# Ledger of designs, part 39: designed miniproteins, single chains, continued (3)

Each design is a single chain, and the fold is of that chain. pLDDT is the mean over its residues in the fold that is shown.

## One batch from the design tools (miniprotein)

Design m9322
Fold by ESMFold2-Fast:
Structure m9322 (fold): chain A 93 residues (1-93)
Amino acid sequence: SSLTPESQAELQALIDTLLEQFSADPRLLEVAQKLRSTLSDGDFLAALLLISSLYSRGQVDKAIEVANELLSTPSSERMSLLNQKIQEFREES
């Protein structure tokens, strides 16, 4: 990403804040950290926002399941899977 140093620092702070909210759930924090090391920065941010949204709804087990599914999915298919999971999340009332 061709972000400015300021924008990069703001993005990193956002990521760190989202990860900190998972500190109460060690299993979720562990899979989120694995996603961070495995995915590109853009794919990771999208995945983290989805997982954070599921967590905010109290769907911790579903958040962990989605994270593990993304980790086991080939890189060429991860964006398609992520987009599908985001759509499913939006359709859940």
Scores: mean pLDDT 78

Design m9323
Fold by ESMFold2-Fast:
Structure m9323 (fold): chain A 77 residues (1-77)
Amino acid sequence: SKAIEEAERLVTLAVESARANVDWISETLGVSREDALNLPLLLVRGVAEAILKSTKDEEVREAARLMRERVDEELAK
């Protein structure tokens, strides 16, 4: 499924972006390194929740549920 593949890719990119930019985000926004690491993941989680509220397409809903699950797993680490 293209939607599921894009969901997995988006979560991976969010994790990679957070790790690559953690010091810049922390310094620029005046937040802790922990908060800076979580900000991109929380954005992706918000997108997943918005998708689940707006679409009836089950393939897209499944991708959004996977996206939310993957973000919650990363936030728990």
Scores: mean pLDDT 79

Design m9324
Fold by ESMFold2-Fast:
Structure m9324 (fold): chain A 113 residues (1-113)
Amino acid sequence: MTPEELEAALKENSTITIDFERADGSTLTLTFDVSGGPEGIRALAEGLARMIEEGYLEVTELAPDHIHLKAPDTPEVLERLREAFREAQKAGLTFNGSASDPAADAAMAERRA
């Protein structure tokens, strides 16, 4: 997938979901809404396209309102993703996100009980 294809998709699909697959088979899902100008969208598209080309990210679904991505939950992947988001934020993108981690949520509930 090229940066131009991702830029076009991001202009129509302001929501991105990334499923991080862990070695134990559990999944951490990050969902975030992206807003900002063309420069920020381009910076994000370039960063994500590089990660896809390098095999760190896979596009699982490209719908008119949603981009679905999949990645291994490794420190290297998380650092590259952080760098891509940081560059996009410098270019004027804002992110409103949520995380879903049922395993961590269960551990926190047990700790509070």
Scores: mean pLDDT 70

Design m9325
Fold by ESMFold2-Fast:
Structure m9325 (fold): chain A 69 residues (1-69)
Amino acid sequence: KEELISRLERLLAEAQELLKKYPNDIEVQRLYHRLQALLDAVKNGAISEEGAREDIEYLEQELEKLKKK
């Protein structure tokens, strides 16, 4: 759980930096909102650790693609 929260907080911080640079980019906005929702779900126990890990891996890949803009 702590590992997943730390990974999500790091991704959320990076997505927030991208959102500051590209505030009208719909893909960046979607990524940021998805990361926030996932972090809340993990903190509240609303998602399994396995499901959260899979979603985190997907969102990490999406963030890396957006960083190459």
Scores: mean pLDDT 80

Design m9326
Fold by ESMFold2-Fast:
Structure m9326 (fold): chain A 68 residues (1-68)
Amino acid sequence: MEYGEKAAEAGLKGDEEAALEYLKEANRIGGPDMADRAGAEAVHRLLDAGDEEGARKVARAGQEASRA
């Protein structure tokens, strides 16, 4: 399941709350390791797209999702 991809799409739209919800769902299903991997994948995808601002927002969302 591609939570990292969904979080990246939310980040590209500037929707930090949607990114947080996708990463929280990854944490619910697979625990903090899955949330961390999804967050890292989303940040990687955003950086590859040249969206450093979106990457920063998704990184923050990932930290909050892992905290619960």
Scores: mean pLDDT 77

Design m9327
Fold by ESMFold2-Fast:
Structure m9327 (fold): chain A 85 residues (1-85)
Amino acid sequence: SKEEEIRRKVDELEAQFNKKMDELLKNKASDEEIYRVYQEFAERFLELYEEAKKLGLDDVVEYIKQRMLKLFLKMQIKKAEIDSL
């Protein structure tokens, strides 16, 4: 189904995000680089969110929204770390 296709894309994107974050943390990436990666993945989740919303797939919309909210919280924390004196 289209719902299963989008859910699979979300799960694949989440796996890619986790792999990228593991690599950045192992390499002691800067806060600025971590924040840029958060922004990149936020945009990609938003694209899937908009697709699911247009198709009226309410369960998938909520599934993506929960992941986006977690990512947004991480971005807020990282931005505060970058901006702290």
Scores: mean pLDDT 87

Design m9328
Fold by ESMFold2-Fast:
Parts: structure tokens; sequence; C-alpha cells
Structure m9328 (fold): chain A 77 residues (1-77)
């Protein structure tokens, strides 16, 4: 995956999180990518889910966020 494709994926994920009200999580995802531009999609997904859990997301919120994130990733890939 190119750097531009990774940027597009990160921005799509962050935009989906912001639309759901997880603005702090979206900022953390962008910051993680800025510090580690070579991060894999799998590591970014793991980081995003762990950050959502740390922010207090319950099982229903995690399911909804996972769906939105999955759609965002599929749209880029």
Amino acid sequence: MSLEQRKALVEAVAAALEAMGYTAVAAAVRDKFASDPEISVEELDRFTLNTLRAAGADSAQLTAAGRAIGEAIRAVL
C-alpha cells in the first residue's frame, strides 16, 4: 500500500469516528499514523479498537464503530 493510500485510509477512518462523535479517538488515530507512517492496516485497526475501549466504548458502540471503520477501509482498498 502506498503512503497516499495509507493517508486516505487513515482520513476515512478518522472521518467515520468523528461522524460518530469519537473526535478524541480520531485525533489519536491521526497522531498514531503521523508518528508511524509505516503502520500496517492490522496494527492501525488494533490501535483504533483499543483506543475506543480506553475511551469507554461499550460492546454496541464497538460493533457500530467496527462496521463504519470496515466500510471506510473497504472504500479505500
Scores: mean pLDDT 80

Design m9329
Fold by ESMFold2-Fast:
Structure m9329 (fold): chain A 74 residues (1-74)
Amino acid sequence: SREEIIERLKEVASTLSDSEKPQSVFEPDPNSTKPKEEQIEGLIELAELLSDSEQVLRDVALGLRVLDPSFFTK
């Protein structure tokens, strides 16, 4: 479920170092015309579809951190 994938993404994010960057395919495009909220939703949906890939979860978590640093804060 969506809530389960968000919980897994938060757990993955807690293991990431501050110096890590997403792979280019998951890096937010500064010239993108898409709203930030739409980009965040797309990454969450991708993580849900490919939840068996720890690399995808890691890259999605990194991308979410770049798009919204407060996404994983309480």
Scores: mean pLDDT 71

Design m9330
Fold by ESMFold2-Fast:
Structure m9330 (fold): chain A 83 residues (1-83)
Amino acid sequence: SEFLDQTRLELLGMVREGASMQEIEEYGEEMMKKASPLQRPNIRAETMGAQLLAAHRKVDAKATDEELARAEALLRQLQASRN
């Protein structure tokens, strides 16, 4: 869904911009309020994944930023292919 894909892209962008684990959690909670019941488990999982990436970025920012760029490109391609 566009909502899930957009939420994923925003979470990855937040990690790239140096968002804290708390900021990522707060965004995830806000998206959970807007999500359908079927989408909520996916948003929770993506939020947790973004928090783990944020923690990893503090250890190796260069490797994490390259991984984020690849993930963003793939998600945008998936969005464009869903008709």
Scores: mean pLDDT 81

Design m9331
Fold by ESMFold2-Fast:
Structure m9331 (fold): chain A 74 residues (1-74)
Amino acid sequence: SSMEEKFREQVEKAVETAKALAASSPRPVDELELLRAMLDWMLAELKKTESEEEVELFRRIAEEALERAERELA
């Protein structure tokens, strides 16, 4: 669905942002912790405006991205 595509794009942008911030930081940054915080904030915002079904869709996509990032950083 177009909503799933939108959520995947938003999650991918969060992944890219966390990676870029970790890479450019003059101090060590936990990329995975930063990504988790960003996704949690996005989920909290969606809960205010979106249906429960759309919130669950976002949560699923976010969990898939976190698992992928965790594997890459191991």
Scores: mean pLDDT 85

Design m9332
Fold by ESMFold2-Fast:
Structure m9332 (fold): chain A 63 residues (1-63)
Amino acid sequence: TDKVNQLIQQIHELGQQARDAFAAGRYDEGRRLLDEQRKLSDQAIDEAKKQGLDPQQVKQQLS
């Protein structure tokens, strides 16, 4: 398991946590989780570029 795969998993988990927070009316928490997800997404793309991976393929996995 490489760093890109670990980041993708964390991004998916944060996305689910953000949806749960918004559904529960915790809007401040949901917005903070989305900000964290954005930061990890940027890190995953940068890591993919460093490894010579196609950034577009990684972006598809971040949905």
Scores: mean pLDDT 80

Design m9333
Fold by ESMFold2-Fast:
Structure m9333 (fold): chain A 79 residues (1-79)
Amino acid sequence: MEALELTPEQREILEEFYKESKEIAEEGEKKNDWKEMLEKFIKKVEETIKKIKSLGTEEGQKLAEQLEKEIEELRKYME
């Protein structure tokens, strides 16, 4: 009903991720340290990927693969 294609567990993981990502961005703005903010963000995404993969769903696996690709691109952008 409320999650359409997402399970309640997947939705909870994503909501937690967005909340913590917002906190990381706010901290980065206060410190004016772009690299520190990005490293924390990447680590948070990696944690989220592990949680999504642990659910054992096909949709979760596809989301995890997409996030892994996005992290790889971010790492390249950072040198």
Scores: mean pLDDT 70

Design m9334
Fold by ESMFold2-Fast:
Structure m9334 (fold): chain A 97 residues (1-97)
Amino acid sequence: SSKDLIDSLVNSLSEELKPIAKKMRDELLKAGLEDEAFTATMLLKQADELREKNPEKAEEIVRLTEEAVKALLEGNFEEAGKLFTKAFQLAAKALKE
């Protein structure tokens, strides 16, 4: 199931990001937002991979992902979409640098 994939991704994260990812996963899954739980966890994994090379950009991706998840849980789907898009664009650019 996609839940097994999300759990596998969470378990692959650094000890610093695991508690953040677990909280996001649990809150989004409780809300029935399984695709968004996968999306948020993937962004945290990309941030984790970037941390050693560019900690400032990694932290920004985590922040944008946390803000996007908060917006989703508050029912602000338009703002959440914008924040996720910004996080993905930043991650894609930073991982190529």
Scores: mean pLDDT 88

Design m9335
Fold by ESMFold2-Fast:
Structure m9335 (fold): chain A 74 residues (1-74)
Amino acid sequence: AKGVVSGETPEGLIISLDKTTSAFLPHSLRSPDLHIGAEVSYAVNPNDSNLLTITTADGTTFTFRKQGSHYVAL
């Protein structure tokens, strides 16, 4: 599936996955080339629906854990 970096806070990037779901990526873990408007690929782990992987255009991967209706980087 496709997501997009939709916003930025002083602490990290907001990645919109769908109309109701987002992921938060802290600046300390971000790819140096990742910016607002960048497209990402994401996949929910088929063995654990609380785990999500986001892959950036450069092939960097980040793992997230579900907290309520959003995901936070591990």
Scores: mean pLDDT 77

Design m9336
Fold by ESMFold2-Fast:
Structure m9336 (fold): chain A 100 residues (1-100)
Amino acid sequence: SPTTMSFDQMFQQAQSRMSPSMQDVFNQMYTQYQTSTDGVLDVHMMNFMMTMVSMVFGWISRDEAYNMMQGIYDRMQRDYGDQYPDVVSNVQQMVNMVQS
């Protein structure tokens, strides 16, 4: 149940439904999220990861997920591309993998 699951448990279950390449990028993003203390960056990363979770569980279509993820990526690239290039690179890789 979403009300009794931690984000950690939810993300682990979502990862098990992803391709191996998506799992690798998602795991890197989740590790970056867990080590971050920047509250604004954390909101964008959480929104991105929750969009992926929603897509993987079939709550939204792949096309809807792609459009949402592209919008989040564009904002993160603008605001954080210089400060957190590794985070933004992982977001970009995931957007590219969802595009098909």
Scores: mean pLDDT 83

Design m9337
Fold by ESMFold2-Fast:
Structure m9337 (fold): chain A 110 residues (1-110)
Amino acid sequence: MPYLVLDRNGNIVDTNTEDAEAMKKALLEATKTEDFQNLVPLSDALAVVFEETKVKDVIDFLRETFGLEYKIAVYKGKELKEDDIAKPGTIIGFRSPGEPLLIALGYPPK
């Protein structure tokens, strides 16, 4: 899965894609949404899904790669279950053992 990780200052700390700047722009726009804003006080790390995937696949990937602990997944004001499909715009909140992180998963639509 293509991904981008930003620190709290908006600096790229990890990525596996050459389209990092496009993902960063889409990720920063997603921070302005109500779903994102509502999860900020509940989460040390936030992931925004741009390509359709399973919620559980995101949870497993971020747990294995970054040590993040799952808290909640939301799409258009509705809480998702782990077996649900994360559609583009889904926001998933995590607890981070380290610094707060902002994560993009999948390529944003052109």
Scores: mean pLDDT 83

Design m9338
Fold by ESMFold2-Fast:
Structure m9338 (fold): chain A 61 residues (1-61)
Amino acid sequence: MDEELLKKLTSPKVEDQIEALKELYERGASKVELKQIARYYYNLHLDEESYKKLLEFIDSL
């Protein structure tokens, strides 16, 4: 995994997480896999508002 992509995924900023999920989708990740990743980061940060934004983004793909 690209180090820059990993930094975006682990960022507390939802905008960085959205960019990382978009790159993963373009690399062949399914919407189900992206939702699992979003759930994993929700468990680390406990930010429900950001989690909802990630799910809305994934559903828009």
Scores: mean pLDDT 76

Design m9339
Fold by ESMFold2-Fast:
Structure m9339 (fold): chain A 92 residues (1-92)
Amino acid sequence: EAERLREEALKVLRKALDATPEEELPKAIGATLRGIGDGLAEAKEAGTAEGALEIAREGVKKAEAATDPIEAAEYAGRALGAAGYALLLEEK
């Protein structure tokens, strides 16, 4: 379910932001917003809920594997964007 992937992405994002030094928080927030836009664009190009969910799963996996909290925030953002698009496609 897209909602479950959104929740996992939010958990990883929270961990990434908590690990980010206070001075770098604007960069982490910017990376998150960029990730969301990129994830939405990639999910839209895929054109299916299944494709969007695959992008979201990959984003969560890459965010969890990232050692840089800013990189983790960007991948978490991509997962959020893709999961959000999947939710939009599931609405009638």
Scores: mean pLDDT 84

Design m9340
Fold by ESMFold2-Fast:
Structure m9340 (fold): chain A 80 residues (1-80)
Amino acid sequence: SVEEKLREEADKIYEEAKKAFEYLKQNKPEEAKKIVEEAIKKLELLLEFAENTNASKELIEYLKEKIKKLKEDFEQALKE
């Protein structure tokens, strides 16, 4: 289904962004920030598409939660 594909795409984007956190351990915060910010933009576009196509409430909340967690996790990682 379209919703399954959107969920899979969101999961791939999220996983790629989390891998970029390793750049912080390599003292490359600008590289990490660029990748994470691009991932957030991609997730926000998926959320907009889901909302515009009347996707399920479960999918919309899933996408919102992934965006929120990625932003919070990255902000926390930058402070450590």
Scores: mean pLDDT 86

Design m9341
Fold by ESMFold2-Fast:
Structure m9341 (fold): chain A 82 residues (1-82)
Amino acid sequence: SNVEQGEEYKKKSLEAAKAGDYTTAFKYGKLSADHYIKAGQKDKAAQTLRDVADAIASMSDSLDAQMTAVGLYALASTTKSL
């Protein structure tokens, strides 16, 4: 289901973030949100993007990490407005 795939991609996104692979974390975070949107759960999609952004921002102050977090927060804001 779209909800189940959203949960799996969120898990993969957070695992990538913990590994320092912010490009993969962003990709899976967006895929998770897309699946939640398809399930009609736009608030959960936006929250998932914020959760991943929070995780990345809290783990690293590197430019790559901070830019990735900013991008995810921007997507979350757009998603909530749908």
Scores: mean pLDDT 86

Design m9342
Fold by ESMFold2-Fast:
Structure m9342 (fold): chain A 69 residues (1-69)
Amino acid sequence: SEEERIKEALDKAIEDLKKVMEDESISEEEKKKAYETFLGQLDKIKKAYPQLSEYIDEKKKEAEKIYKE
């Protein structure tokens, strides 16, 4: 389903975000940009697919933890 494809894409995006945050060769500015871009995409998906709002909120929390830790 489209919802399952979106969930798989978001799970991959979280993995990619974690890689970016753990990469010492990437600047702090680029890390911040990656985090903010990801949050913006989550907000757009939540508006388009309100039925995924709980899942999106979970992904926002995961992203915040990855960025801050």
Scores: mean pLDDT 85

Design m9343
Fold by ESMFold2-Fast:
Structure m9343 (fold): chain A 55 residues (1-55)
Amino acid sequence: MTEELTELMLALHRTPTGLSLPQIVDLLREYYKDVELSEESIRRAVERVEEELRR
């Protein structure tokens, strides 16, 4: 769900891997390609992550 996806994106961004948000989205799409991730859910999660990261 969008909240779980948002938390996962934040966790990956906070990991010292140097992954950007677009790279994290691509990674999640590849890793969870068998999960029905809608484009709407991904977009909403990205927007929520960007708001959380806005300093």
Scores: mean pLDDT 68

Design m9344
Fold by ESMFold2-Fast:
Structure m9344 (fold): chain A 94 residues (1-94)
Amino acid sequence: LSDELVKYLNLKKSTAERIAKAIEEMEKKNDNSMEVINKTIKDIKLQSFTQEIYELYKNKAKTAEEASKIVNVTYSKETLQKIVDAILEYLKNK
């Protein structure tokens, strides 16, 4: 997931790795709470972004339109499409 986030969203590797780690912890604990995210990510905006990526991942969003219905976000359709593309590539490589 971290490699796909770097590729599609042009995030710094360290940022993508923290997001991927937080999502892995949420998946293992079946807990999408801010308390789980906050252990890895201290930046509030990045916490919200990570939670939204997890919601899209959990719900198997395949398009930006589906993504916009799943998450209550202010992100552009272009950003949502990049997130979806990253998740879809990760899921194909599983």
Scores: mean pLDDT 75

Design m9345
Fold by ESMFold2-Fast:
Structure m9345 (fold): chain A 57 residues (1-57)
Amino acid sequence: SLPPGEYDVREVVLRHPEIKGVLTSPDAPSELTQEELDAQIAAGLLEVKGNKVKIVP
């Protein structure tokens, strides 16, 4: 639903919960705290680099 590009993960999952399954694991929460976000990235549950996500066209 978003055009291809790099987005802030926190804003994407908070504002657009409908796309979280494309950017994160299916069981990832739609609302993440900074600590939860960092922990899920470290665990490999989010397909992101740092605090950004990339949507492939």
Scores: mean pLDDT 50

Design m9346
Fold by ESMFold2-Fast:
Structure m9346 (fold): chain A 109 residues (1-109)
Amino acid sequence: APISTGTGTLTLPALKAGALVTVSFTATGSSTFLSVEFAVGPAAEEVGVLGEAYFDTTATSTVGVRALKAGAPLTVTNTASSLNGDVSISGYAAGVPAPVTTSTSTEVS
């Protein structure tokens, strides 16, 4: 489903402190600003932002995320200036990560 501005949380079971996780996300769209912010931990501010990626058109970006605490959830925040694309988020961990999706609304412009 297409994703607009929103926040998704991916929980990585059996993740050890200091473990590095590869997170891939793909945006589909044209002339649309899309920012994805990554944070790991019980509170985003305590863990801090580990990465931010910008992409305007269809692109696949890969970000290495380091967990600062075992079992910390991975939080992904989408900040889109316009709704014209889809974002699929996947990760690699000890186990199968759940895909992150969100509902979208049709705009009248």
Scores: mean pLDDT 44

Design m9347
Fold by ESMFold2-Fast:
Structure m9347 (fold): chain A 75 residues (1-75)
Amino acid sequence: SADDVMAQLRKLLEEAKKRLAEAKTIEEVDEIFRESAARFRRLMAQTPSSQVLFAVGLAIDLIGEYVQKVLELKR
């Protein structure tokens, strides 16, 4: 259902945020992002048209978490 897809996307984002927070190297961060982005992309393909804007918002949040963590580790 629509609710199930959105719940899975939110859970995946939460798990990715936790993994990114715990990562200590750029290599770990890149691996976590690639894996999470691939899973996110597969779930987004199942998003109902009425929820597309919300799904895009969650994807942007994932990108933001990755960028923030990379910048933190490179400083």
Scores: mean pLDDT 85

Design m9348
Fold by ESMFold2-Fast:
Structure m9348 (fold): chain A 122 residues (1-122)
Amino acid sequence: DLVEKELEKLRAELEKATGRDVSSLSPAELMRLYVETVFDEMDKDGDGRVTLEELREYFKKQMKKKLPGMYSDEEIEELAEAIAEALMRAMDRDGDGVITREEVRAYAERVAKAFEERLAAS
């Protein structure tokens, strides 16, 4: 099962990144932990806030790391900006241009619920 293999890889990555035992976590709990872990990676100064610029820079670096040579620097910048703007719109409930840890937790809960519903439909 492709989903089972993806979850196994996600468990290994999150265990390595967080130092937590993730073997007992449900798929939804793994998705929550993943979203929070990604936020922690973007929150470079540890203030619990991520700006549109930090989101853009994070995705720009991830695309260069995971897709080396597939896109030009200009294409990477355009895609990273589009992704950052979409995520900001989805998470930034107060419209201040900043994503807080609390907003990320709310988003993680929505993502986890959507993932559980998708698994139930499969």
Scores: mean pLDDT 72

Design m9349
Fold by ESMFold2-Fast:
Structure m9349 (fold): chain A 95 residues (1-95)
Amino acid sequence: SVDKVIERMEEELRRYSDGVVARLEEAAKSLTPEQLRALAEQYIRDLKEVAEEMIERVVKLLNITDQETIDKMKKRFEEIVEETRARLEEILAQA
């Protein structure tokens, strides 16, 4: 089902997000606040690109023509990106 594919991609994006958070936490031990901010911003840009790529692949693979379904996927993935941004900002605040 389309819903199961979306759920799988959402879980994959969350795993990627967890890796990004862990990497920034490790980087905070050795980088300056300015370098850490730049790295966090790069990670969010990369995460957005990964999310866009996942949506594009699913849309093409499943031949999704329903704009409502596409918009729903974009919203769910955007929520994961913003949740990740909040987690990275918390690390930056502690540095």
Scores: mean pLDDT 86

Design m9350
Fold by ESMFold2-Fast:
Structure m9350 (fold): chain A 92 residues (1-92)
Amino acid sequence: ELEKKAKELLEQLKKEAKEAGLSVEELLETLKRLQELLEKEDIEGALNLIAEVSGNKDLPAKSLASSEPEVMKEMAKKLAEELKEFFKLLEK
């Protein structure tokens, strides 16, 4: 269930980045910063970064921010995994 939300958020991020004309280099920098926040368990910071990068267009991030802390931590871990896999696929 959390995996579906993480994938949906990544799909939106991918579309926003493509529409904005972001380079793979800019996406890589964003992923590095996002992973750093997730490693520090700064879930709100990570979600805010996603919202800022995508232009804050009513992202699922706002819905996730209202979840219970333990659920948000699990989502953050799943999001980090999805980002890593997505990045590998993007490189290929």
Scores: mean pLDDT 65

Design m9351
Fold by ESMFold2-Fast:
Structure m9351 (fold): chain A 83 residues (1-83)
Amino acid sequence: SMGERLVEETRRTVKQIIEAEKAGDTFRANLFLIVLGGLLYTAKRLSPEVADRVIAIVEEALPQFSEKFAKKAEEMIEKVRAM
């Protein structure tokens, strides 16, 4: 289903952000942060249940992000929840 696709892509995108930050690849990390925003928005438009699942994946990963990236991800989550 589209929902399962979005959940899987969110898990993959989160891993890409973590690995890019570990490697010091700021360009790649920022690119995947933009992708993450698109996935959160798409999930919210699709269904509340899928949105909750993708938000939970991002929230679980926040401690593995840099402080800057964690703050940006939290801001995206808050915006999506308010939609």
Scores: mean pLDDT 89

Design m9352
Fold by ESMFold2-Fast:
Structure m9352 (fold): chain A 85 residues (1-85)
Amino acid sequence: SLSQAIADAKQAIEDLKVYIKELEELRKTASPEDKAEIDRLIAQAKEVIKRLEEAIKSNDTQALMDAIVEATLVIIGAAIARKAA
């Protein structure tokens, strides 16, 4: 439902905000190469938050679903990168 999609999008925003704070802490002790990658991940997460916020304002189920999928892919990509390091 649209209500569920909005709830899921709001949860994704909160999860991404927590993830950004975790990345900011990791950045403090990271190597220069890892800092550059962390900065890219933070930038991507911030862009996805903006898209989720815009999708919520649009009240469009398809836009919400697309934004949630994008958020999921960013989080998965970050988890894979961390495991590979």
Scores: mean pLDDT 82

Design m9353
Fold by ESMFold2-Fast:
Structure m9353 (fold): chain A 65 residues (1-65)
Amino acid sequence: SVTSVTAAAILGVGLQVEGLAEKVEIKDGKVVVYLKKIDPERDEEVLKELEELAKKFPELEVIRT
């Protein structure tokens, strides 16, 4: 609730480095993160953490591929 677009961008790049995001882009003051194809059994934990981050950073938007 909240830092800045810069903080959200750093988080997005972190997800990309961890191999969880295919693409990260900045649009209209928001950081849009495109997640890699989800394995429901393996990636459930990651989805929960991203939902919690989205509550803290309204500039962060997560899209499932």
Scores: mean pLDDT 66

Design m9354
Fold by ESMFold2-Fast:
Structure m9354 (fold): chain A 70 residues (1-70)
Amino acid sequence: SEEELLRRIAAHETGVSLDVPVERVAKAARIARELLAQGKSQREIADEIVRETGLSRREALAIVRKLQEL
């Protein structure tokens, strides 16, 4: 699934455990897509992801960058 792929990518790029919950990554991806569509900066998107999901800023930025590549 896309959520499982994003979880693995975030873990690989940030050096965190593959135990990062897939549901949390899915929520982060949804937030990132919505805010990217609104033209928000990577910083603003990462701040919102951290606030809403509890992921680290590094994990949030990795997810935002990966979604911009898709």
Scores: mean pLDDT 73

Design m9355
Fold by ESMFold2-Fast:
Structure m9355 (fold): chain A 62 residues (1-62)
Amino acid sequence: SDAELEAELDRAVEAVRRRDSQGAAEHLQRAIELAGDEEAVRERLTNRLGDLVAEEARAKRA
């Protein structure tokens, strides 16, 4: 369901913020499985991951 998908995406984001790369990968993979539409989920995950990477890069420069 959309609620489960959003929950997994939120958990993946939280795992990245905690520097738990294994947990982040597991939650992202589960989100892809739950959606059943791999292309749409890939776009959403890519956008979220890109935003997180940009935020991490800025934090590292500071």
Scores: mean pLDDT 74

Design m9356
Fold by ESMFold2-Fast:
Structure m9356 (fold): chain A 77 residues (1-77)
Amino acid sequence: MVDLIIAGVAYVVKQELSSASGVKAASAIRDAYDAGKPIDEKTIAKILQDTLGLSKKKAKELAKKAMEKAQQMQQQM
């Protein structure tokens, strides 16, 4: 579910960068979803790169971790 992906992005970005960056990333993912964009690992990485100024490598790393965290959260439901 997109809400779990957004929560995963916020969590991972907060741990790696800051709470403020986590909020910005989460809001950007939400805006992309509301605009009808597919919320997959590639799209998340692109949004992190564009929103937070991350390198392609770092954005891909955080996107992967966020998707893994979202899956972990879903398993607890």
Scores: mean pLDDT 81

